# Designed miniproteins, single chains, continued (4), part 16

Each design is a single chain, and the fold is of that chain. pLDDT is the mean over its residues in the fold that is shown.

## One batch from the design tools (miniprotein)

Design m12521
Fold by ESMFold2-Fast:
Structure m12521 (fold): chain A 94 residues (1-94)
Amino acid sequence: SANEERRAQLRLFEKAGVTELRYRPGVSTLELYKEALKRLVEYSGKEPKGSIEDAARKALIDFFEGKSIFPDNLINAVKELLGLSSDAPVSELE
C-alpha cells in the first residue's frame, strides 16, 4: 500500500542517516541533497552509475518544475543513480 511504501521510505532515510541532515547557515539545498544521495548510495552498498551531483541537481529541478515532491524526488534520483527500475521497492536500497 502507499502507506507501507511511505513508511519504508522513512525507515530507509533513518537507517541511511538522511534524517540527521539539517539545514544550516551556509549550507544550500543542493549540498543537503548531495549528502542525502551519498548516504543512500553508501547504505545500499551498490556502485553509483552516474554523478551524485548531477542526480542531486536533477532532483531539485524536478521538485521546482512540479514533476516530483519531497521525498519522492530523492528516492527517484537514487533509483536512477543505482540503475534500478522506477517501480523497484525501496527495500532494494536496504
Scores: mean pLDDT 81

Design m12522
Fold by ESMFold2-Fast:
Structure m12522 (fold): chain A 80 residues (1-80)
Amino acid sequence: MKEEIKKKVKEVVAALKEELPELQDTVNEIEKYLFDLIENGSLDEVIYAMEILYDNAKKYGYEKVAEKAEEAIKLVKEAK
């Protein structure tokens, strides 16, 4: 399950890099943070992080990021 969540996070990161190319360093730090939450945090923390990302992506029109974040939220909720 953790590996499936990590793969979905990588899809979210890829969407972030595509839609926000000027923020590559920030996006790389977000990936590290999310991977640390998956390994050492709770699944609730991963869901919370993805919900914040989803809300901001929808607000600013980053449709691909929003779609991948929603998929990640669903996957993590089903894993609980």
Scores: mean pLDDT 81

Design m12523
Fold by ESMFold2-Fast:
Structure m12523 (fold): chain A 100 residues (1-100)
Amino acid sequence: KPFDISKLIAKLNEEEKEIYEKLLKEIEKAKEEALKGLEKDKPKLSKEELEQKKKKLEGLVARAETAAIQLARAQGQGNEEEAAKLEAELEELIEELKKL
């Protein structure tokens, strides 16, 4: 089930959207590296293993994008404690993508 992020993005103000776009670029880089890793390992993986890794990648990206929206809002609102927590969560999700 694709997660509808559009409604969350629509609630962001202009400053928060700029923060989100910067975070989204970092997520996209991690996603591209993970996809390159999967393509390189494709001959060594079964079709089932490849499908499971792709589903995990899609799930991690969706979670990272959601965390990025929440982080952009927390930073825009000046909520430093929430922003620090969400930044740590996003960093963990990006590292998990790199381990695929």
Scores: mean pLDDT 80

Design m12524
Fold by ESMFold2-Fast:
Structure m12524 (fold): chain A 95 residues (1-95)
Amino acid sequence: EKKKKFEELKEETEKLLKEAEKMVNELLKKAKAVENELTKFLYEPIKEAKELIKKGEEAYKKGDYDTAIKYYEEAKKILEKYIKELKEMYEEGRK
């Protein structure tokens, strides 16, 4: 049960991570942004999610499925919230 839940959550979280990274890249292209503080700021939630995913993977390797699930659920929440914020930012910044 817990192992299956982790595997399903991992797949879903990884899909959200790819979507968020794609959206950030599209926003930066449309904003004509170059490597600067804004670019770093926009990648910060993605970096946080990646760190949580790494901690979840380490917990899974140790057989701590509860901790692994918790980290991936936190990463998923960050990514879902951020994707929503990115969509709003994209709509506001469009012509």
Scores: mean pLDDT 80

Design m12525
Fold by ESMFold2-Fast:
Structure m12525 (fold): chain A 58 residues (1-58)
Amino acid sequence: GLARAQRMLAGAREVLASGDRTLLLVALHELQKALPEIPEELREEALRIIDEIRASLA
């Protein structure tokens, strides 16, 4: 649901702030797997977070 997706995105942003490569890899994998189930209203934000995680891992 929307609330679950919002919590997931909030968690991913905290992982981005931490800079922990292991947590970033886990968050990337989980977000990519969950992407088809993320509500449309959060999809662009989810894709942006995925791009930010990928950039941090580059």
Scores: mean pLDDT 83

Design m12526
Fold by ESMFold2-Fast:
Structure m12526 (fold): chain A 64 residues (1-64)
Amino acid sequence: ASLREAAERVSEHTGMSIEVARALIRREAEKAGISAEAMATLVVAGLDGMPREELRARLAELQA
C-alpha cells in the first residue's frame, strides 16, 4: 500500500491528521529497518484485523 493510503486509513480510524499519521508510519519503518511502503502495507493489513479502540491505544502509546 502507498504511504498516503495508509496515512489516510490511520487518520480515519484515529482522528489524527494525515501528516501526523504519515510521520508515525515513516518512524516505525525506520525502527523496523524496512521501507515506508512496506510499513504502509503492514499498517493497512493490521487495520483490517485490529479494532479501532486497540489501534487508537497503541498509536497513543507510540506518541508518548
Scores: mean pLDDT 72

Design m12527
Fold by ESMFold2-Fast:
Structure m12527 (fold): chain A 95 residues (1-95)
Amino acid sequence: SREELLRRYRKVAEEIIKEYEHILRGMGYSDKEVEEKTKELREVFEKLVEYAVENGLSVEDTRIVLRNAADLMVFMRMSPEEALERGKELMDELK
């Protein structure tokens, strides 16, 4: 069901968020900055997960898009709004 898919995809998203939380700390960000940045990642990931399920993307393809969005936000300092739009574009290419 759609509800079961959303729960599964959200678990994958949270695993990736925890990974990037660790990366952000390793980069020397303060606890407050890590909290703020992981909140932004979570907001983008929730929207991408919803989009992925609505468009029938696999868990594997969704992982690729979520990691790409996180890389753009964390390493390229892309805004959450731009990262979300690029994520949707990548999802449209993968389906």
Scores: mean pLDDT 89

Design m12528
Fold by ESMFold2-Fast:
Structure m12528 (fold): chain A 99 residues (1-99)
Amino acid sequence: MKEEAEKAYKEAIELGKKLREVADPETQQLIDKAIEYVKEMYKAKTPEEIKKLYNKAFELLQEAMQKSKLTDEQVELANEFIAAMRELYELKIKIVEEE
């Protein structure tokens, strides 16, 4: 489980960085904050903290997608990043609830 969470974390951060590289400067700020919340979610020790950080990252990505000049291809990459964040979220919840 810990190794699976580390892999999911690395994949989520890599996808976030890829999305950041193709985004405009305003969208990059929102993505950078979302990546920060994903990093804090990986460090979080309670289900409440994990859920809060996941929701904050998700809200920032939704805002980026709605307000920014993202192409269809960039939207697909954003959806992949959201999916990777969800996988990390589910793994982190399992780890902290089974302790």
Scores: mean pLDDT 82

Design m12529
Fold by ESMFold2-Fast:
Parts: sequence; structure tokens; C-alpha cells
Structure m12529 (fold): chain A 97 residues (1-97)
Amino acid sequence: SMMEQLLKEREEEAERALEEGRKLVEEHKEEIEKISDEELTKWLNEKAGEVDISPLSEEVKEFLKGAYLFDKQGRKEEAEIMLLAARRLAAEERAAA
């Protein structure tokens, strides 16, 4: 069915985003490490309203910092990959808890 195909495509996209996101984090590790939690929180508040990142793992925060980095550089496709990777990893961590 069309609905089953859409769900499968979304899951495959999320898996690819997590794999690609990990490569992007390693390639940009030094730049990502320079981004503070405070700077990330300010950016997220500007885009999505009040957000608390304190319950997120450091790995999820690294993906979000990568999204912020790429967004500032105008690299919208890479920023979206990082946001999707962050959501996927956060979902996996919640399921494992």
C-alpha cells in the first residue's frame, strides 16, 4: 500500500541520515566541539520556541550542533540530515531505556 511504502521510505531515509550524519560529525568534529550548549539552545529557541536540551545525550547534541553549523553556512541539505540523525538517535536511545 502507499502508506506502507511511505513509512518504509521514511525509515530508510532516517537510517541513511544517521549514517551520513556520523560521517559529517567526524569530518567537522573540531568545529562542532567549539559550539556551546548555550549557543545551540539560543539557535533552537529562535527556530522552534523554548527547547530544553538537558535530557539529550552528548551524541544527540553533537548532531544538533552539526545542524546549527551547516545552517549558519547555508548548507541546508546537510543541516536537515543532521536534524534527522538527531531525531533518529534520540528515538533509539528512548527505546533502549
Scores: mean pLDDT 81

Design m12530
Fold by ESMFold2-Fast:
Structure m12530 (fold): chain A 86 residues (1-86)
Amino acid sequence: SIEERIKEFLKKAAELAKKETSDKENVEKIKEEAQKLYEELLKDIPYDELLELLRKILGKLQKEDEELAEYVQRGAGLALGKIHGY
């Protein structure tokens, strides 16, 4: 489902943030994987709908796991900063 694909992107974003300073060899690979997942989502979903789903999923995540939500926000910025200026 689209929601599961969004969650996969968010999981990769969190992984990117966690490994940013500790795993330099894999950081670039994880960043490319996150960017690819986001680009594939944009092919299947209008940007406005993607933003609404991201807001919904991230809002729930913030209530369930505040620390993970923080990593997701950081990782999304790292992955998407060069694509959308985030």
Scores: mean pLDDT 77

Design m12531
Fold by ESMFold2-Fast:
Structure m12531 (fold): chain A 85 residues (1-85)
Amino acid sequence: SERKEKLIEEIEELIREIIEKTGDGVPALSLSEAFELLGEEELAERFKKLYEEAPEPKPLTEEDMKKLEEIREELQKLFDELKKL
């Protein structure tokens, strides 16, 4: 459905923002594993690619840490909404 694809796009955008701020792709890997458990093989591969393309973890500022907490909360909300579709 269009709503499902839109939620996936929003989740992907938030993951890309986490990777940009942190250099850490592990959140993308965690979502890839979650999608595998849901039987969503194509989505699992899509998020695994984000993990593989991530650079390296970098030091975080206090401002980045606060923004990351907000992003993680929104990401969890979107993923929970996606699971209900």
Scores: mean pLDDT 82

Design m12532
Fold by ESMFold2-Fast:
Structure m12532 (fold): chain A 127 residues (1-127)
Amino acid sequence: NIDELVEEMLRLVLGLEPDTPNETIAERLSEVLGLPKSTVLRILSSGSRAAAGLLLAAAGKLDRLEVAELLVRRGVTSEELRGWIEAALAALPDDPAAALRVAQEASRVLRQTVAIQNQREPAPFVL
């Protein structure tokens, strides 16, 4: 359930309780990512996938790469993570610099998630 994952990421990345109002979440994310609060509120309101993508960017920016372990434990695929990042980027207005920052920071978490997944796969059978 993506909504449960968003709640766990809010706690892990921002130290915020699941019942925290979107306005408070948007204020904190605005500070972390250097985005206007109105832009962050718009992304949070565009759906759970876009909210998750923005939280991935915040995790990258704050060096909270432990979120990758959570995503692996919850069975989140690299394809799903790419979809979340794309949803967040699609909800951003015409600000290429902001889009680049969000993509770069979120990609740090994506790369760590893939690295953990690769380490957990058994070595190929050697004859």
Scores: mean pLDDT 82

Design m12533
Fold by ESMFold2-Fast:
Structure m12533 (fold): chain A 63 residues (1-63)
Amino acid sequence: MEEVTETLVFPPVRNGEELNAALEAVRDRMLALEAEGWTVTDLRISRDAQGRLVATITATRAL
């Protein structure tokens, strides 16, 4: 079984539009991975000390 981990880092989110744009980018990447035959198994979202949104996507694939 194969595993990939991708980390997406966004600038500090200042408003709901910026938050929504960051979350849409994360969703688009998850959908792209699934279209490539990966199964997304974990998503972790956090903020760093500077307010940057950090999203870590883990996906697995047979072979």
Scores: mean pLDDT 83

Design m12534
Fold by ESMFold2-Fast:
Structure m12534 (fold): chain A 71 residues (1-71)
Amino acid sequence: EKKEQWLEDLKLRLEQIKESIAENGLPLDAEEQKILDLIKKAVETENLKDILEVAELILKKNELDPSELFK
């Protein structure tokens, strides 16, 4: 259940990031690139471990409750 929801949210976030890059042409900083790479990996593998790595990195940057990340 939760894994499927996180995968769907990660796929949506990946598309949003791609659209933002295409529209703005702005360079990603090293942390943004790392998050993007981990999101891509999680979407490709659909592996719970990879999904959790993305969640941990986002939480580390934002200090947010996990439920807030996927609103």
Scores: mean pLDDT 62

Design m12535
Fold by ESMFold2-Fast:
Structure m12535 (fold): chain A 70 residues (1-70)
Amino acid sequence: SNAATAAAIAHQAAGDRGQAARDELVKLWEENKDLSPEERALKLAEHFGVDVAAMAAHIETVTGEKPVVK
């Protein structure tokens, strides 16, 4: 599920089950650095099929960056 996937990326990065998803999140976040943080969060939310607000919270937890989304 989308919520479980997002949770695995941000909170369940501990352990092998979340590691690949976390690495994918970090990779996509870095590869889209030419976009604003808000646009990067929107693209990641679309890619993982989750709400942009939930994705923004997960990005902040995983990368330490604070995307501004509305």
Scores: mean pLDDT 67

Design m12536
Fold by ESMFold2-Fast:
Structure m12536 (fold): chain A 79 residues (1-79)
Amino acid sequence: MSKEEIRKLLTKALEEIGEKPSEEELEFMVEEASTIEDLNEELVEKLKEEAIKKGKKLRELIIERNIDIGMELIERAVR
């Protein structure tokens, strides 16, 4: 899946949840989602449902799915 396709899927899911991330946060979410090997429309819908069910932001679920890469990015940002 291309980054543009991921951006469209994430934007739609965010609109359905009622979240309005910043432009920078949306681009970060697209980069994080692009590292999920099995990312497709069905997985994005599942992450959206879990975000609603748990009262978490969609980005937190994307980070949880990308534990290894997400943790590496966080460690590089915060030491």
Scores: mean pLDDT 73

Design m12537
Fold by ESMFold2-Fast:
Structure m12537 (fold): chain A 69 residues (1-69)
Amino acid sequence: SSALEEIARAMEESTPTASVEALEQYMRAYEAAKRGDYQTAIEHLREAGRLSGSEEAAQRAIEAIRQAQ
């Protein structure tokens, strides 16, 4: 889905500078979104964006999830 694609893209954009903790948050967001748990996915994306400094990419993924609901 477009939401899963945007989460993967946000993780890819963050990968060069992101901590392990930030990447783990992106992975948890992807798994939550994959099972349809969008509230959990959004929370993990917010944390990933803050930790990685890629807040813009994380926000695009959050908006994709909101549109998918």
Scores: mean pLDDT 82

Design m12538
Fold by ESMFold2-Fast:
Structure m12538 (fold): chain A 88 residues (1-88)
Amino acid sequence: IPSELTPEQEKRAEEIRRELEELRERVLELEKEGKLSKKEAVTLSTALSIEIAAVSALPLLTAEAQEEDLRALEESVELFRKELEEKE
């Protein structure tokens, strides 16, 4: 059954969404600089867009799934950040 996010989870979700949007903008910058191919940029941009959509879907999930997905999203942010840092 869908559950409302706690205020702490809402804040975490907003932070994750902001970080994912920032990473998506960074993908476009690296493509312009020639540090990412068009294929790499499309792949990363698509993956980031899916993660942003997952953040928006959090209120539709059960309470157990919300916490698990928040942790997974936080891990995804760190993995994307690491991948983009390696391309700089």
Scores: mean pLDDT 82

Design m12539
Fold by ESMFold2-Fast:
Structure m12539 (fold): chain A 82 residues (1-82)
Amino acid sequence: IDEVLKKIGRYLFDGKPEEAVKLIKEHEDEFVKLLEENRNVPSPKIAPLVFGLLTMDPETRKKFLELIKKEVPKVYELLKYA
């Protein structure tokens, strides 16, 4: 999961939200588990994802959130608290 999180952060940095969402969808169960665990006990494992979300441009962020909500709604709901 650590390598997947780094790749997602890189795709978001490069303005490729579709590629980032595709990776999240391919690893949906792992992401849901990671984010659910993080809601109870903060985990440094999500730091690359949070940093990517904070540093990406507004257009990329809007597209990413729209795609996540549509393709991986469980992850979208959990990201509201990450």
Scores: mean pLDDT 71

Design m12540
Fold by ESMFold2-Fast:
Structure m12540 (fold): chain A 81 residues (1-81)
Amino acid sequence: STSDVSTMWSNYIHQYVQDAQQQGMDSQQVGTLFVTMMSMMMSDPSVSNSQMMDFITQMQGMSVDDAVTQIQQQISDIQQR
């Protein structure tokens, strides 16, 4: 694909932030989590564009709550806290 992966990721984040806001969730906190995840994936040279696209596709099938939970778990695993 000739599409900018960062643009596709930003559009995905924007949609989830809007969905969170409509559901009365902390949209700022949700947005921060998604931006953090995007930055970590983009900074990791072992993560391919294909793997990022697969991850986004997997997450699009989830509810906002499930997506937030999965992203929090992934960030925790990467940070090894």
Scores: mean pLDDT 69

Design m12541
Fold by ESMFold2-Fast:
Structure m12541 (fold): chain A 71 residues (1-71)
Amino acid sequence: MSEEERAAEIASVRRDIDELEKQLKEANTPEELEKIATQAYAFAVVAGTLGDEESLARARKLVKEIEEKLK
């Protein structure tokens, strides 16, 4: 993977996490929260693979916030 390719993938993951953060603010049901959590887990794995600590931390934070809302 080139530096340019990695930067593009990181930018894509960050946009996806931005969308999940927006969806979380609008989520009103446990089913919606569970769907967002599943996507956040997937993005955490991708961010970790890319070495993007910021996106990894953001995705992990989303998962924790959702877990707290579901309890």
Scores: mean pLDDT 82

Design m12542
Fold by ESMFold2-Fast:
Structure m12542 (fold): chain A 66 residues (1-66)
Amino acid sequence: MPLSPETLEKLRAFAERIGMSLPLLLALIRAVVTGELPASEADLRALAERIGVSVSTLRRLAAEVA
């Protein structure tokens, strides 16, 4: 299931701001949410806030290809 266009645009804008490609940012978010990369709830919240989405949106993104 594809991401909403609004969520993708926010992710693209954030990736460009931090000098990262969108596919790399998506892989990073997935790794953080699935626990492949160790991160706290505070780290997830900070990431969501910086992108301009909810933590629930990040979790849905990670679950999409599960």
Scores: mean pLDDT 73

Design m12543
Fold by ESMFold2-Fast:
Structure m12543 (fold): chain A 85 residues (1-85)
Amino acid sequence: SSLLDNVKLFDDGGNGMGLEQQALVLVLKVAEENGLPDVELTMDQMRDLANLAVELIKNGSSEEEIKKKILEAYLRYAKEVEEQS
């Protein structure tokens, strides 16, 4: 049921939620689903991920494609943060 509730959030987000908010929710959902909540990204990195998601949504990409691209970018930013530590 929790997995179905997560999929439903993607569809329900279109009714009363702006595209940028939908994108941010997707970024956070990808991080949680892949065990990345302990990685602190900068506000600029989070904005870049949200902008990537917005572009993919506008281009009619599937939810699977969007999640894959967000995960790839998230992991890239996570490595940059680790290199600074």
Scores: mean pLDDT 69

Design m12544
Fold by ESMFold2-Fast:
Structure m12544 (fold): chain A 83 residues (1-83)
Amino acid sequence: SPLDEAKETLDRARRAVLTYLRDKGFPEEKLARFQAELDRVYEEILAELEKRVFTSDDEFDQALNEALKRFAERARQIIEELE
């Protein structure tokens, strides 16, 4: 389903950010804080997508692309705030 695709795509993005932060050598306590904040963003974006009805694959792809951009922007802000 479109929602399952969105969950998989956003989860992959979330894991990529966390892997990047681990590779940068952030301590585990700080990584846990990053994960908690990224999990909140993930749930918020999914909740917005779940409220929408998609009538075409193109409409869904555009919505998912905008969701990924929003996730990336908020992830960047979280990293800046928690450094």
Scores: mean pLDDT 83

Design m12545
Fold by ESMFold2-Fast:
Structure m12545 (fold): chain A 87 residues (1-87)
Amino acid sequence: RLEVALRFVRRLAKKYGLPEEQIEKAIKKVEEFYKKNPDASLEELLRYADAVVREEFKNLPEDKQKEIEATEKKRSEEVAAWRKKQL
């Protein structure tokens, strides 16, 4: 169940465009939560993982948030350009 939660963190963090350093930080927080709460259900772990990923995004300095937003805009533009070509 910890492995499933860590995989969820990686998938959600990639969706948010978090840099690798922040993904690793989120993973460590989920691991620490599990260490303190070894009887935690998968649902509790997934809920905590979601909260941690969102918190890491909010806790990024302004310049890093701007960098992630720029990366997401470029990705969105590439997808939009591809879709226009298919239409």
Scores: mean pLDDT 72

Design m12546
Fold by ESMFold2-Fast:
Structure m12546 (fold): chain A 97 residues (1-97)
Amino acid sequence: SLEEILKEAEAFFLGMGLGVAIVDGDYERALKLAEEIEKLSTPETRQAVAAGIYAAAVMARNAGKTEQADVLEWLADRVLNGEDILKATKEAAERLK
């Protein structure tokens, strides 16, 4: 349905926003986004969130931020595998500190 398409689009952009916050070192914003995303997540929207994080990883890699890109790809895989997004985001932040 149109509602489902719009929810998946929103989830994609939230995932991309999460990835951008991590790349920027804005871990406070990243954790707030991760908590919000987890509360709203369904199996279908998790795929969209992971895709958004992968998009941020591609952008980071193109900008020469290889370490951030690797961590975002790892985070996206964990989200896709059904892990808690807030927990996975905390672990991603610790890897970059």
Scores: mean pLDDT 88

Design m12547
Fold by ESMFold2-Fast:
Structure m12547 (fold): chain A 84 residues (1-84)
Amino acid sequence: GKLAEEVEKEVEEAMILIYGAATARGLGAITPESELRIEVGEDGKTATVTIDGVEATATGAKNALEAVREAVEKVAAKMGLKVD
């Protein structure tokens, strides 16, 4: 039913946020006081990430998690952090 679909979507959104936060923390792009926002596109291959007002978008990724990773790496690069 609709409620089950809404719960599944919320779980997926939570997993995306956890993954993005962990990736950003690993790159030094986020602190405990930082604000993190993640938006995944309808294609499941695009992500827009904002950390402390610094925004980047990744497109054409293999899946939503890869899009989030690429967008976080772009934010880190904009912050002057080195990414591989």
Scores: mean pLDDT 80

Design m12548
Fold by ESMFold2-Fast:
Structure m12548 (fold): chain A 79 residues (1-79)
Amino acid sequence: MEIDPAAAATLLLLAMGRLLAKKGYYDEAIELYVKALRIAMENGDRAGVEEAVRNLKEIIDKASKEAAEKAEKAIAEAE
């Protein structure tokens, strides 16, 4: 089985972000999800893009205004 390093990085960042979100660290989770989304977009990883966007939308209303604005911009760029 071929492991794509970019896909592996995306999955790791999403997993770390989910862990932080479960602990209430929403701003930090958004930072990791935005980074995962960027990597997925740059590598044509549609599944990674969809997962990152879903995770961002789940917590965006619980984060600071600054983190929420960053997330909204990243989601808009993903289309």
Scores: mean pLDDT 83

Design m12549
Fold by ESMFold2-Fast:
Structure m12549 (fold): chain A 73 residues (1-73)
Amino acid sequence: MEEEARKVAEEAEKMAKEAYATGTKKNISLGQQLQAVADAIRDSIAYGDVEQAERGTRTGKKMIDEAKKAIAA
């Protein structure tokens, strides 16, 4: 579980950087949300909050999929 959560956090952070690189207000906002999810997942792992890490991982996966669509457009 921790390994999957860490991978999702890393991918969310990577997508945040890609969103910021586009320079649009919409994608900058998306990047901020992705970074917040990555930070929340990492904090949950650090505090041993398994339920929050699982919830963050599910939310992160959905946001990454949405970000891929938004950046590709």
Scores: mean pLDDT 81

Design m12550
Fold by ESMFold2-Fast:
Structure m12550 (fold): chain A 87 residues (1-87)
Amino acid sequence: MLEEIFEEVEKKVKEASGGKASERAARLAAGVAVNIATSGDMSLETAQTILRQVLRARGESEESIEAAVKALPEGVKVAEEKLKEAE
């Protein structure tokens, strides 16, 4: 994937979370969003479950976890739009 797409998705996840997601949580959510947009075979529900498990395993706060998981759909939308622009 292009680094530019990842950086844009990370920014949009941070915006959608209202700044409540940590930098680590937002970055992981952006990575998951780009993976969904690129692969097309992971459901949003499955991705939210994986993201929640990874963030909890890393000791993220519940507020950070919830903010990142809630922002994931917007991250996927932005990633899909950027990938469509790239053909």
Scores: mean pLDDT 80

Design m12551
Fold by ESMFold2-Fast:
Structure m12551 (fold): chain A 85 residues (1-85)
Amino acid sequence: MLPKVKIEAPEKSKEDSEVTVKSSASGDSILDFILRVFDAESGKLIKQSKGSSLSFKAKKGRYEISSKAISKYGESEGEKKYIEV
């Protein structure tokens, strides 16, 4: 069974603050997560981490947060979240 992925991220953050985003999944045999932060306007990758959490220093703009969960049965992506700074 493919995992069901959830992303936890704030909707807004202050410029030059540290923002932490987290991912969780329901399902059997979750092996890993890949968390990615993109600049929402340009689509440029800002930061990527393996594991269920990622922190980055927010600059003014909008960020797109994506998460992929990897399991023995395949991989699934969660619904994207957006952060405005």
Scores: mean pLDDT 81

Design m12552
Fold by ESMFold2-Fast:
Structure m12552 (fold): chain A 103 residues (1-103)
Amino acid sequence: KVEEIAEQLLADFEKRKMGPAELQAALLSLYFAGMTKEEVLEIARILGEKTGDKRLPEAVEEAIDQLDAGAPEIRLYAPGPVLTEDGTVVERDYVTVPIERAT
């Protein structure tokens, strides 16, 4: 089952030209759907090996830790330019994503 999910995400990554933030978001969706941290990290490890993104498992673990700490926003690994709230473009290695939580 973990391998089947990894294969499906790899196919989506290749077909849709997904960026690292999109791939991390897909993995976090599995965590929200009730997969364990260990299962999600195993999928991230498989995807990291196949895509060459060795940072992916660490980035996903950091994101899960931020979610578990109750952070209202989390950082996803995404190297490149980011548009700030004042309209300035800056170089960063992450994007900030607001978390919508049901009360």
Scores: mean pLDDT 71

Design m12553
Fold by ESMFold2-Fast:
Structure m12553 (fold): chain A 101 residues (1-101)
Amino acid sequence: SMEEEIRKIIEEAAEEVYKVNLELYKIMKKEGVLPKDTTEEDLEKRAKEAAENVRKALEEAIKNNRLKGFLLMLARGFENLYNKYKNPIFKEAAEKFRELA
């Protein structure tokens, strides 16, 4: 059903955001953007918060009939990260979000 498809999209999108943001925060720590004393637990907490924020934003996008546009916006964001860092995780996330849209 449409409701089951929407729930699956939200769950898959939130999981992907967690994975990508965890990797992004690790890169930011290596580049000195995040403090050197930032722990693995701190990075995981930040990534979980990012995933939860995207889940809430996706739920709001659904209410406003903007789900496809929001997913494509996130895909573009991941493409920009891939262009900057050249890490395949960002390219894979962009492709996944275009497929979900």
Scores: mean pLDDT 87

Design m12554
Fold by ESMFold2-Fast:
Structure m12554 (fold): chain A 77 residues (1-77)
Amino acid sequence: MLEKKIEEALKKLREIVEMILAARGRAAGAPLTEEEKEQIRRARELAEEINELVEESEEVREALIKEAEKIEAELKA
């Protein structure tokens, strides 16, 4: 089920980005920072990459998830 794999990957990326934004500044009512905007744009790029690489394997999807986790860690640093 190719569509399901894409949907799950995109949902995970979106959830990660949403969690990062919520944790960092949404409670303070601050507007999106340039760094936050860049991370959102990067998440979109990762989503495109998932779409292009859906035929590779579960391992490719896992690699993209790891990249999203790395982004989260970098934003928390």
Scores: mean pLDDT 62

